# Designed miniproteins, single chains, continued (3): the designs that were tried, part 46

Each design is a single chain, and the fold is of that chain. pLDDT is the mean over its residues in the fold that is shown.

## One batch from the design tools (miniprotein)

Design m9673
Fold by ESMFold2-Fast:
Structure m9673 (fold): chain A 55 residues (1-55)
Amino acid sequence: SEIDKAVEEAKKVFSPEEVERIKKTIENYLSQKTPLARERARRLLDAIREAVKKA
């Protein structure tokens, strides 16, 4: 999934503990099953990709 790929990329620039927190945050947003929560998950994924590109 896109989430799994983003989590794997995050491991290159974030600590294991930060990656765990990111994963839980995304899963929490998706569990809410609202368009707003899905948008927040998407924005977080984009922020992770941007951090990886700058590292």
Scores: mean pLDDT 77

Design m9674
Fold by ESMFold2-Fast:
Structure m9674 (fold): chain A 55 residues (1-55)
Amino acid sequence: LSPEAQALLAEIDALIAAETDPEVRDQLQALRDFLLRGQVSTAQARAGLDNIKAV
């Protein structure tokens, strides 16, 4: 993984650990899986994370 993808994964992992809403946690875990599988770009993953955080 690129350094950008690694940093984003670390941010997502920290948010999952702190999140109490199971729906938001599930969305974060799905985003993490897509990023790990290379199914989304880092830019797409960042946009997805921003959308989840806006909820």
Scores: mean pLDDT 79

Design m9675
Fold by ESMFold2-Fast:
Structure m9675 (fold): chain A 86 residues (1-86)
Amino acid sequence: SLPALSRAELRALGEEIVAALRAAHPDRPDLIAAVEAVIDEAVARDLSLFQLLRRLMELADTQPADVASTLRNIVGDRVAALIARL
C-alpha cells in the first residue's frame, strides 16, 4: 500500500520528479509544465499519493514510448526512494 502524504510531502516529491524530468528532457518545457500542473492540482486539492501517481501515469500514456518510459521510471524511482526513507 502507498503511504499517506501531507501536502508538503506531495510538493517535495513533485519537485524531485520535475527536477529529474528537467534533467532528462530539457527540450520539453511543455511536458515539464504539464507535470508541474498535475503536481500543483494534487497539492491544491489534497489528493492522495495514489491519485497523483494515477494522473502522472495517465500523462505518461499521452507521450511517445521513450518519453513515457523515462517519466514512468523517474516517478517509480522517486516513489521507491520516498518509501525507503519512511
Scores: mean pLDDT 87

Design m9676
Fold by ESMFold2-Fast:
Structure m9676 (fold): chain A 63 residues (1-63)
Amino acid sequence: ASVEEIARRVSRMTGLSLEQARRVAEMVLADPDITAEQLAEELGISVQKAEAALFVVRTALAR
């Protein structure tokens, strides 16, 4: 899936803006070992939202 397709799914599933969702997708693609806590700190979101976003991106990349 493209970054845009992944970002749209992350935004829909987590309630993050499309810009934040795109940034999550790009960060995970650049560093597959990135943690939810690192994403939460960088984006200013809760660890719970970061965990959900990270799961959605990894699931999309695995298919």
Scores: mean pLDDT 82

Design m9677
Fold by ESMFold2-Fast:
Structure m9677 (fold): chain A 55 residues (1-55)
Amino acid sequence: MKVYSVTVKKGQTGKDIIENELKVDPSDVRIEYNGRVISASTPLPEGTTVKITLL
């Protein structure tokens, strides 16, 4: 599995990062924020880091 660490920009959700930066389907990924699995639609604070794992 491939793992990415991505810094959230203002107004981005996990879905925005997956679709626009990684170019993968959101259903094929696991998103973690602060050690917890989150939804791709969860609002994230600017400047935080999320971990994205391709399944």
Scores: mean pLDDT 76

Design m9678
Fold by ESMFold2-Fast:
Structure m9678 (fold): chain A 80 residues (1-80)
Amino acid sequence: SSELEEIKKLLEEAAKKLKDPLVKKMLESAAKGIEAGTLTKEELESFIEQLESWLPDLDEEDKEVVEELIKKLREVLEKM
């Protein structure tokens, strides 16, 4: 679906901007997972909650990248 393609692109673009190697790898893995299957609204909500849980441990630059990603993912969620 167009929503899945949008989510994948958002994850890939955020991963390119991130300095933290663990968070970067997690986003890259999530993007590959979306290519291989379907993503439900509930699964996307759970993923957004996971991203929010990482925010306190990130530096300011990576925090801004992840906050923007969360915002954009919530916009896609509203279309689902």
Scores: mean pLDDT 81

Design m9679
Fold by ESMFold2-Fast:
Order: structure tokens, then C-alpha cells, then sequence
Structure m9679 (fold): chain A 90 residues (1-90)
């Protein structure tokens, strides 16, 4: 399904974010985690899956942490707000 394809893209970006973090590339890690959150959110919008919503919130929280490590406070705050908004829907 389209939701399954979007979820897989979210998982792929989450893995790329983990790899970038391990290499000390916090900016790329934040970008990949944010993309993972966006894909999980799109999957949730198609299927209403609580698991996709939880995965989106987690991914945005990881993006916030990565952007903070990169010194990008504005993107860190934006990602944190997205995570909190999604957690509020659980």
C-alpha cells in the first residue's frame, strides 16, 4: 500500500540519520530524522495508524536532538514542536 511505502521510506531515513549521527554529521542526521518524521506522518494521514503517529513523533524528537548538536537552535525548536504536537494526538 501507499502507507507501507511511506513507512519504509521513513525507516530508511531513520537508518541514514543513525549512520550520520555515528559519523558526527549532526546536520545530516537532523535532516534525515526530520524526513523520517515527515514520511511517518504522511503514512499516518493515509491509514490512521497509531504506530505511524508514534514513529513520527519519535523521529521529530531525534531530529530536534540532532539539530541541537549541530548548533541549529531554530530547527531544533521547530522539530521539538512537531514532536510535541504529534504526541498530543496520542
Amino acid sequence: SEAEELRQKGEEHEQLGEKAWAQGDYKSAGEHYRLAGEYYKKAYELDGSEEDLKNAARAYALASRAYHAAGDWEKSEEALQKAEELEGQL
Scores: mean pLDDT 90

Design m9680
Fold by ESMFold2-Fast:
Structure m9680 (fold): chain A 68 residues (1-68)
Amino acid sequence: AMEEISKLWKEINELRKKIAAGTASPEDIEKLKELLQKYADLLVKLGRITPEEAEKIAQEEADIIIKG
């Protein structure tokens, strides 16, 4: 679980850097949303948040990263 979270965080951070640099493709943005959803789903499996909260948080976090 913790190793999976660390791997997801690393991939999310790499995509965040591409977005900040203005080099991200539309596919990179879609991948970011997918990884954020997987991260939120792992938090649900760990009992930290509900599935409904996970969907909302993943979308809101993606919007913050993409829009600045």
Scores: mean pLDDT 74

Design m9681
Fold by ESMFold2-Fast:
Structure m9681 (fold): chain A 55 residues (1-55)
Amino acid sequence: EIEKLKERIESLERQVEGLRDALKAGTLDPATAERLIQQLEDGINELKEEIEKLK
């Protein structure tokens, strides 16, 4: 259960890295990138809180 949550967090973190790389390369609209990154980071925080609840 915790392992599956960690895998989901790692997947979302990879998506954040991809968006940040695209933002730095100038291939993605900055406003869109910031919104998407914020949404993904919020999701990561929620999953981390679920792991804490299972501890």
Scores: mean pLDDT 81

Design m9682
Fold by ESMFold2-Fast:
Structure m9682 (fold): chain A 85 residues (1-85)
Amino acid sequence: NPEVIERLRELIERLRKGELVDEKELEELLKNSKTSTEKGAVEFIRYMNYAMKNNEKPVTDGTTGLTPDQVLEILARLEVEEINK
């Protein structure tokens, strides 16, 4: 889903800038995520958002074990898959 992928990128960039994201938006993205990769990306963003909100040092190995750069690479692969469908 290109809309989900685009929104996931926006949220990752906001977190990289130190900006918090809306938990309600993460719930909506999770509902619209159909692949395990998309769901993993949403859960990673949720974990990073939670850590930042609670003033904890961000742990990049989070719940998903993925770094922001790895998530962006996975999102790029999902875009290629969408174009080929």
Scores: mean pLDDT 64

Design m9683
Fold by ESMFold2-Fast:
Structure m9683 (fold): chain A 69 residues (1-69)
Amino acid sequence: IDELLLRALEEIEDATRGTAFAIRVQGLLFEGDLEGAIRAVEEELERLKKEGASEEALRALEELIEALR
């Protein structure tokens, strides 16, 4: 899970946005809010789709969602 989160961060072109996303997901996981973590990843996936992000970035987030389920 941590490795998949790092992979997703690597694929996000905007490092500032990627860092904020990673902090949010890790915070939710630390609190035990698995559903909140999944929602945060889904929100970022939808945002990246609208922005025309790479297929690699989209796949990394999809893999993270599957790992969290």
Scores: mean pLDDT 74

Design m9684
Fold by ESMFold2-Fast:
Structure m9684 (fold): chain A 66 residues (1-66)
Amino acid sequence: MSREEIRKRILEAEKKLSKEKGSSNTTVRDIAKEAGVSQRTASRATGGRDGALRYTAEKILEIAES
């Protein structure tokens, strides 16, 4: 549906999981579960596992700094 909704869900999941167990221990699978989306959707939205964590983090910072 809206990429914005998926993004918001992923960002909220990343933030929560990063706070609970650290971003380095947070996987795309964990984010997908928390966000309520499929692993494929989460991975695809962020360009893969490493891309998911780094892309979402950088995207959040970039948008927040604007």
Scores: mean pLDDT 63

Design m9685
Fold by ESMFold2-Fast:
Structure m9685 (fold): chain A 79 residues (1-79)
Amino acid sequence: SELPVAELPDSLPYDADLSHPLMRETLLEAGRILLELGERLGNEEAVRLVKEAIELLEEGKDIERAFELLNEAQGLLHE
């Protein structure tokens, strides 16, 4: 079976609206994919980063930090 893959840009677009519902939904979907991948690969650090990001996104807090955490986790999972 093919492993799920999430692809995030290294940075958000200059005009990105982080409060937009689609942005939050996109980051949550990416987070869920990265969480599954991290758990399958046994990368506990990436799993912790993704869980923190998902919590922030679900609470509607510090969405910029959530993106940074997801991007860091993606980097760890691609090494």
Scores: mean pLDDT 72

Design m9686
Fold by ESMFold2-Fast:
Structure m9686 (fold): chain A 67 residues (1-67)
Amino acid sequence: KVEEARRELRDLLIEHFEKIYGPEVAEAVRKVFEARPDLTPWDLYKRAGKKKKTYEEVVLELAKEIE
């Protein structure tokens, strides 16, 4: 029900991020969401602001840590 809708939205967001930020960042976002299903795109933006880094930098760092 709600989880199915969230998965569809997550897949759409990853596709949209590929168009905006490029395939490397989109793949990193996909890995982060698969490993950390508790995180949302908004949580990643908030984390970037707190660290004074770009969204791309934070996502790539998180993907590396998840490996």
Scores: mean pLDDT 70

Design m9687
Fold by ESMFold2-Fast:
Structure m9687 (fold): chain A 60 residues (1-60)
Amino acid sequence: SEAVDRAFKAAEEAYKQGKSLKEIIDLAEKEVADLPPSERARVVTAVALYLIGKEIEEEL
């Protein structure tokens, strides 16, 4: 969906800017604020897992 694409694009750009994981997650939540609660939770969780994976990769 477009909302999912927007959330991931916002997260990727914020990550490139050096924002904290919390700030990036907050931005993703704003992008999907209009979705039903269950869909918002799934999108935010997916973004969080993606960012955690990126953080681990950078530490290795």
Scores: mean pLDDT 78

Design m9688
Fold by ESMFold2-Fast:
Structure m9688 (fold): chain A 93 residues (1-93)
Amino acid sequence: MASEIVAEALLEVGRMLAEAGDYGSALAMAVMASLTRRNNEPEEAIKEAINVILKLKDKELAAEALRRLLEAAKEAGLEEAARYAEEALKKVE
């Protein structure tokens, strides 16, 4: 369940990034979604995704993506990933 919740969130964030023209970051999200489903490491996948998002120049897009990952982390019960996402949001808002 946690890996599927996180994989779906990563794919949604990837779609947002692709729609904004950032195909490289969108591909990174798709790769992390696939690895989360295979390796069952949803917390690490969210943290890696957040590190990619923090490098985005578009801070409004970064904030939207981080809120989606925070929602997924909370829904999946990933306390450390949720805390990491909350701290990341403070840096871009």
Scores: mean pLDDT 84

Design m9689
Fold by ESMFold2-Fast:
Structure m9689 (fold): chain A 57 residues (1-57)
Amino acid sequence: GEKYRALKDQGPETPAVLRLKKGDIVEVLKRYEDGLLEVRKDGKVGLVSESALEKIE
């Protein structure tokens, strides 16, 4: 799948939002409207804003 890097630390504001640390690599599973992505990191799946990520693949 497409790989992205986290540009900043992001804590989960809700249970649906995935906790990220700057530099974490995530795999995009699905794109939603308004720049929301469903991503996988270390076996966990959650939502992240596309604006918090940089595409690397």
Scores: mean pLDDT 77

Design m9690
Fold by ESMFold2-Fast:
Parts: structure tokens; sequence; C-alpha cells
Structure m9690 (fold): chain A 93 residues (1-93)
């Protein structure tokens, strides 16, 4: 399986970014998806139909800049796939 993160979209007039997440099988078919929201404090919220399947890691790398990685978990909470890191830069309000 492969975890892909979309290009971050900063919501207009906010310090919030949205990230689309896709899980691809060995044949390139989409088998799962999620939406990740990163707020001004570097906190992540995950909107998914399968709670507990995704873990988001957020690392502060600058004043309003965060490195985000999404991990796909099995039923035992073990990481079975990871996305490439994506850097999110939020505007200062």
Amino acid sequence: MKVEISEPVVLPGSSTALLGVRVLDENGNIVDSALVMIDADGKAAVLSLKPGRFRVRVEKVGENEYRVTVELLDEDGKVIARSEPVVVKLPKL
C-alpha cells in the first residue's frame, strides 16, 4: 500500500490548511481516503470513515511552518505505510 498526501490548501483568511490523503493498493486503486486539517498551533484533525486507521505526525520546522507525515495503521496500531513528508506554511494573522 502507498499513502499519498495532496498539495496543501490554505483556507482563505485563516491559518488553517487542508490536506487530502489517499491510500493506493499495489495496482494503484484508491482503497481509502481521509482529510487532514492543520491549525495555527500545529494540531492535526483527521476526518475519516475508519477512526484509528490514520495517525498524523506534525513537526514544527519554522515560525508558522510544519512538516506533516501521515501513517497508515493496522488493527494492532502498527504502521504499515507512511506518506512522504509535506511541508505546510501557514500565514500569520
Scores: mean pLDDT 81

Design m9691
Fold by ESMFold2-Fast:
Structure m9691 (fold): chain A 65 residues (1-65)
Amino acid sequence: KEREEIWNRTLERLSKTDPELAELAEKLRKEAEETGDWSKAVSTLVGEILRKIGDELEPVLLAKA
């Protein structure tokens, strides 16, 4: 239950900055509740966050030339 509360707080923060990530987080939460695999849910969400950050920062890397 504490795990779900931490996830919900993270989801609330994400919903203010990235509604798509918030929607994904909600989907992953339901999946984790059914399977009990919160590690997989966390890994998937972190991977998507890093991918989006990478996409935003790629122009910075290219501009250094």
Scores: mean pLDDT 72

Design m9692
Fold by ESMFold2-Fast:
Structure m9692 (fold): chain A 64 residues (1-64)
Amino acid sequence: KLEEEVERLLALAGTLRDRFPEESAQIEKLAEEARRAVEQGDYEKARALIEEAKRLLSKVGEKM
């Protein structure tokens, strides 16, 4: 589940790269950090990072 959410965030960030490069880069960074946390078994940290990335996605959605 968490791994799927990370993959979705990375894919979405890639689609936003041309229009929102700074937000896209930040979402990618948070998603990569979440992926590392999942690999380390730190699911609470991964969840927090995923929620932060989703917050940035919501902000981008409001600008569109």
Scores: mean pLDDT 80

Design m9693
Fold by ESMFold2-Fast:
Structure m9693 (fold): chain A 104 residues (1-104)
Amino acid sequence: SVTQSPASLSAKVGDTVTINVTSSESSVSDVKWFKQKPGEEKELLIRNVSKLAPGVSSRFSGSGSGTSFSLTISNLQKEDEATYFAQLTTSSGTYWGQGSKLTI
């Protein structure tokens, strides 16, 4: 199973925030991070733990190893107000985090 935290967070323009996801299994082979704005489809931000998707701002970064991974968003802009989701792939399957709602 996977656990994402925090479920909600508030920040200001210019701040840096970090969202975490933890796996109960050590066999994590891929970690992706997605952004979802109200009324929009999920947008891929990060793949393979730390690799930015094409066209994604360098203000987004992914990190982690073993069972603990994070998404960091630096120099927050109003347009970053969204819900963020982790997706982890392990030897047992692919799992979604519960989502983290960012308000700015």
Scores: mean pLDDT 88

Design m9694
Fold by ESMFold2-Fast:
Structure m9694 (fold): chain A 71 residues (1-71)
Amino acid sequence: SLEEELQKLALELVNEDDPLKRARLEVEILELYKKLGKLDEVTKEELERKIERAKELGDEESAKKLEEILK
């Protein structure tokens, strides 16, 4: 299920030390939130913070995916 996939990704995220891998896991989690229809104003603020972090890490691909989710 999507819920089980989210739980797995969340667990992987808390055990991941690499900033780039963490950013990519966060993108996957947010894409699942979009599929579940759970994107709201609180999630929008989270998305904006994640976009900025991805850009700081030089991960332009993740930044663009997050921007597309936000729109």
Scores: mean pLDDT 78

Design m9695
Fold by ESMFold2-Fast:
Structure m9695 (fold): chain A 109 residues (1-109)
Amino acid sequence: AREGYRRAARELAERLAEAERAGVERVHAQIVARSPDGVERPVAVASARTLEEVRTVRRLFEALARDDREAMREELRRLGFSDEDIEAYLAFREEVLAAGWELSARVFL
């Protein structure tokens, strides 16, 4: 799961960099996990409604791809997450990595 998560996060970071270069001001980006029973669940979600937030979402997925917890906290804080919500986000990420489910990247413009 860790390599699958890093790959999905890297793919999202690349797609978000393309959206940023195209001047897109709204994005919704997610990593979706597929369980063995075939149920899909979003396991990492970030949305942007301004150019600055698009850059922040890209940096967040770059941090997720690098497994850089300090950078993850910084970018989530810039997106308006409380410290409690940031710790919940990171705890859920560790649960996802432990589960070993199939992961895919999705971006909506």
Scores: mean pLDDT 81

Design m9696
Fold by ESMFold2-Fast:
Structure m9696 (fold): chain A 62 residues (1-62)
Amino acid sequence: MKATEAVREFQRKLLEASKEGEEAVRKVIEDMLAQAEKTDPELAEALRRFVKELEQMKKILE
């Protein structure tokens, strides 16, 4: 799977989890990173970078 497609699917699932609360969002992130690390280390790195960007955006929005 291309990293861009995987990131888009991750963003979609993350948005859905956001309706259930912060803990649900955190769990989705952790599960996706764990799966990616086992199957595709390059994808795991891209997802970790995306999470870092989300944290930075949250700080700006707060």
Scores: mean pLDDT 71

Design m9697
Fold by ESMFold2-Fast:
Structure m9697 (fold): chain A 98 residues (1-98)
Amino acid sequence: MDKEIARGIADIYVAIGNWLMEKGDYEGAVEAYEKAVKLLEEHGVPTARAYLNLGKAYYKMGKKEKAREYFQKAIEDAKADPELSHLLPEAEKFLKEV
């Protein structure tokens, strides 16, 4: 699969997850974000935003250890890509809450 096609499909899953988060369907949001993460990881596309969103969904579910894991992954990915550095303050703030 082309990396750009993979990113586009992942963006759709992130949008679905965001909508489910607003509806309070945190389990459904996790499933959508996990599909985005898997697709991005399989194609070597930066995953920091999807990791951050997945961490937020786990945090809302009370799964603090899973939330911490994904916030840490979001920070590591964002540090590796200067274009994603704007995600660092939010990910670090959430990491302090878990």
Scores: mean pLDDT 83

Design m9698
Fold by ESMFold2-Fast:
Structure m9698 (fold): chain A 90 residues (1-90)
Amino acid sequence: SEEKKLGKETLLEAIRFAVEYHDRLLEARKQGPEAVSAVRTEFDAEVDKKVKEIEEKYGPELAKEYRRTIDAMRGLADGMVEVDEEAEKK
């Protein structure tokens, strides 16, 4: 169904967006901690905007699943960057 297809596509978009976030964090690390903080703040604002758009178009359940997917993937991305920073200090 179109509804099932849209749900799948929306969640795949969440995964792709989180991967883009990880790439942005890696690039920001080369510029320093202020750049990393800026990327995190900008990503939070972008996620809030996308969640609102999904809720308005497809309803609150899909918006909640999108945010949950982003939050889980973002946590992994942040963790990978932090582990790399600790390894570089040793």
Scores: mean pLDDT 78

Design m9699
Fold by ESMFold2-Fast:
Structure m9699 (fold): chain A 59 residues (1-59)
Amino acid sequence: EEEELEKEKKIKELESKREERLRALEEAFLRLGFDRELAERLAKAFLEIEEEIELKSLE
């Protein structure tokens, strides 16, 4: 057991979940007819907005 290694695993898990959410958003925007590059930008911006709203809601 190594604390640093365990923390790194948790960070990777959180990053993986974020990537899954980002992909879901990208797919949703692609289905709406946006091009691939624009869908990626919109998904990223939307995810950041969602995260900010969550943080403010928990205030």
Scores: mean pLDDT 75

Design m9700
Fold by ESMFold2-Fast:
Structure m9700 (fold): chain A 83 residues (1-83)
Amino acid sequence: GPSKEAEELIREAERKLREAVRLLASGGDVEEARRLAREAYELGRKAEEIARKEGDKEGELRAGVVAGLAGIALGIAKRILSK
């Protein structure tokens, strides 16, 4: 069944990722976007590990997707900040 702990971490990662993407898309605070994307990545990876240990395959896949997208957002923010 779904892990409540993994679900809560996924929801938090999704919230942080949405805000990071919003900031990047609007040309807003790129340093804040980098921070949020990093936090989303770390939360997504933690959720993936918990879901995997608990046999929640759907949660593991969802957490992995969020972590992957957060990693992309983090990479974009880092590239912008290097200019």
Scores: mean pLDDT 87

Design m9701
Fold by ESMFold2-Fast:
Formats: sequence, structure tokens, C-alpha cells
Structure m9701 (fold): chain A 80 residues (1-80)
Amino acid sequence: MKIPKLEIDESLSPQELLDKAVAIFNEALKKVKNPEYKKKLLRVMGEFFLRFDAAKTREELIEVIKEAHKEMQKILKEEN
């Protein structure tokens, strides 16, 4: 199982980047059935929101989103 590909366009606003990340998290949560992996995803989401709020540049926001996506992909691989 795989989550949707994260496509980051340089024209996207920080809000649009956040919306894309949230959509990917929601798809991952919908597909995960194991409670332990759902708990891991929720932890990644919580950490993502804290780091996203703390980011001061567009470059930092993009890195936070990429790291969260990478961690979600790892969790989804481990569940399957």
C-alpha cells in the first residue's frame, strides 16, 4: 500500500502546501487498519504540525513536509 505522491509546486502558498500534506495524512489514516500503526501516524501528524508552525521559511516548510511524507511511507510499508 502507498499513499499519494507528494507533488510540491514552487507556486504553492504555505496554506496550499499544508492542505496537500493534510490530504495525504487523511488518506494514510483512512487506509491504515492496525491500531498500532494508526497511533504511529497520529504521532507523525502531531510532530508535523508543531514543526510546520515553527518553520520560518518556505524551504523549512518544504523540508518538514518531505520528512513527514517519508515517515508516513515507512509506517505504511511496515504495516503491510
Scores: mean pLDDT 73

Design m9702
Fold by ESMFold2-Fast:
Structure m9702 (fold): chain A 88 residues (1-88)
Amino acid sequence: SSATALQQKSLELDIEAGEKVKELLLKEAERSSPEDAEVLREAAEKVEEAIKYGKEALKNPEKALEGSMHVGVATVHGASTITSVRSR
């Protein structure tokens, strides 16, 4: 249905945003102390796991909203981790 297609498109955009935050986390880790780099890489791994779940959720229309929530939460946590490391 059109509604299902829009939900899937929304999840695709959430996954894309998550992938960008993962890239920023890994880039920040390269410029950080070993201790900060570990925290940033752990956050990137959590974003990657959420993206993997989101991609599986794209195959099941009933899971699309749940997938968006999981990817969104991990993405916000990742962005917050970058901010926390920078504020020191």
Scores: mean pLDDT 85

Design m9703
Fold by ESMFold2-Fast:
Structure m9703 (fold): chain A 85 residues (1-85)
Amino acid sequence: MEELEKLKEELERQLEELRRLVKDGAPLETIEQKYRELMDLGQEVLKKARELAEAGAEPSVVREYENFATKALIEGNEILLEARR
């Protein structure tokens, strides 16, 4: 739980930084590198949520982390696509 909360906070921070880089007109290579870091972190949250489920955690709690990670990954992809235009 504590590890998942820290990963969630880091994922939120990385998503905000990705938005800032696009707003500030950072080089596309920098934006793409940040997106890759965000994707890796999102996958780590999903992996830890699965481990939590296997350990017998409340299904609603697991679903909240999975939904959060999925939403962040979708938003990150949308930001990257906009930056490539």
Scores: mean pLDDT 83

Design m9704
Fold by ESMFold2-Fast:
Structure m9704 (fold): chain A 78 residues (1-78)
Amino acid sequence: DIAEAEKLLVRGIELENQKKYAEAAEEYIRAAELYEKAKDYGSASLAFLQASKMYRKLGDEKKAEEAEKRALELAKKS
């Protein structure tokens, strides 16, 4: 459901604004997975890029690269 993905994306943005980067990353990943399930590959790709940005702020380079790779794969489908 795209509406549920949008609610999770809004949650991620609010958490990012509060500098709660780990929690923001989790919400962005969940939003991205729901967008992917709905075949909204563009929104899914963007949500994975936001998660990657959060992981970089946390110093988790491996998780940042994994999220970025998922975003690039989905961008090819959109």
Scores: mean pLDDT 88

Design m9705
Fold by ESMFold2-Fast:
Structure m9705 (fold): chain A 66 residues (1-66)
Amino acid sequence: MSTVVGVFEDREAAEAGAKAAEAAGAENVRVLQAGDRYAVVAESEDPEKVAAALAAVPGTLEVTVT
């Protein structure tokens, strides 16, 4: 599994991102507050699919695959 991290401007966008990641098949989806931003951390065997789902959410600032 690879880890996918999405950064969002607000909590509502991050919650939408978490839902999108789960719908894309991500496991262990978490929403974290990172200063003035929110992050969604998810694990997937198809990280590009999850990254694309996160990037499609309004309010997404950055998506990283590790």
Scores: mean pLDDT 84

Design m9706
Fold by ESMFold2-Fast:
Structure m9706 (fold): chain A 58 residues (1-58)
Amino acid sequence: MEEARELGRKAADYEIEAAYYETLAKNSTPENQAVLQKKADELRKKAEEYRKKIEELM
């Protein structure tokens, strides 16, 4: 399997997961909101990094 394809799939997956955690954070306690929001932000960062990796591979 091609690495570019895998990176694209991972980027999409991270974006979807980030949105999920953001929604989850909205319905959580303040301390859990902080943790979930950090996780969502990290996932979004990873998605962007994978997009850049695809660009560098091509």
Scores: mean pLDDT 79

Design m9707
Fold by ESMFold2-Fast:
Structure m9707 (fold): chain A 110 residues (1-110)
Amino acid sequence: SRVEEALERAREAVRRGDLEAVREAAREVLEAARESGDAELTLRAAEELLRLAEEAFRRGDLEIARVLAETALELALLALRDERLSKEQLLRAIALALRAIGLLLDIELS
């Protein structure tokens, strides 16, 4: 899927420490998730971007971590707008949003 292709570009950009490539890939993930209308795909994308954000934060790449965490939060909030969410998906979306907010606070305090 277009989301999976954009996620792979995000992983490679993070490995290289390429902030501009990360911004572009994150934007593509968000756009593709919106177009898909698939809450499960959107939640998996949020989980992967947040994982990459946590990785970048541990490495000290604060700007990359911020971009990825902001996009993961937007994806979690996008999923929360889907009225058809299962209880499991709703709790996952809430947990992801809270994790992203926590990471953004850690970045701001760094």
Scores: mean pLDDT 90

Design m9708
Fold by ESMFold2-Fast:
Structure m9708 (fold): chain A 62 residues (1-62)
Amino acid sequence: MEELKRLEENRRIVEETVDSAIASSAAAKQAGDSGYSAPFVDTELSEEEVGRLAQEHLARRA
């Protein structure tokens, strides 16, 4: 049961990080700045899982 809550929490962290990155990218583009902050998503998920969840979240937003 705790693992399910942990998965939901990690997914929420990824979704919030993606939303924040989108907002930051939009603001940077508007300002003419193309700098990347290397966002380190501190989750228990692998880089592959984080990328997959980020892509799914972006698809749901589109």
Scores: mean pLDDT 63

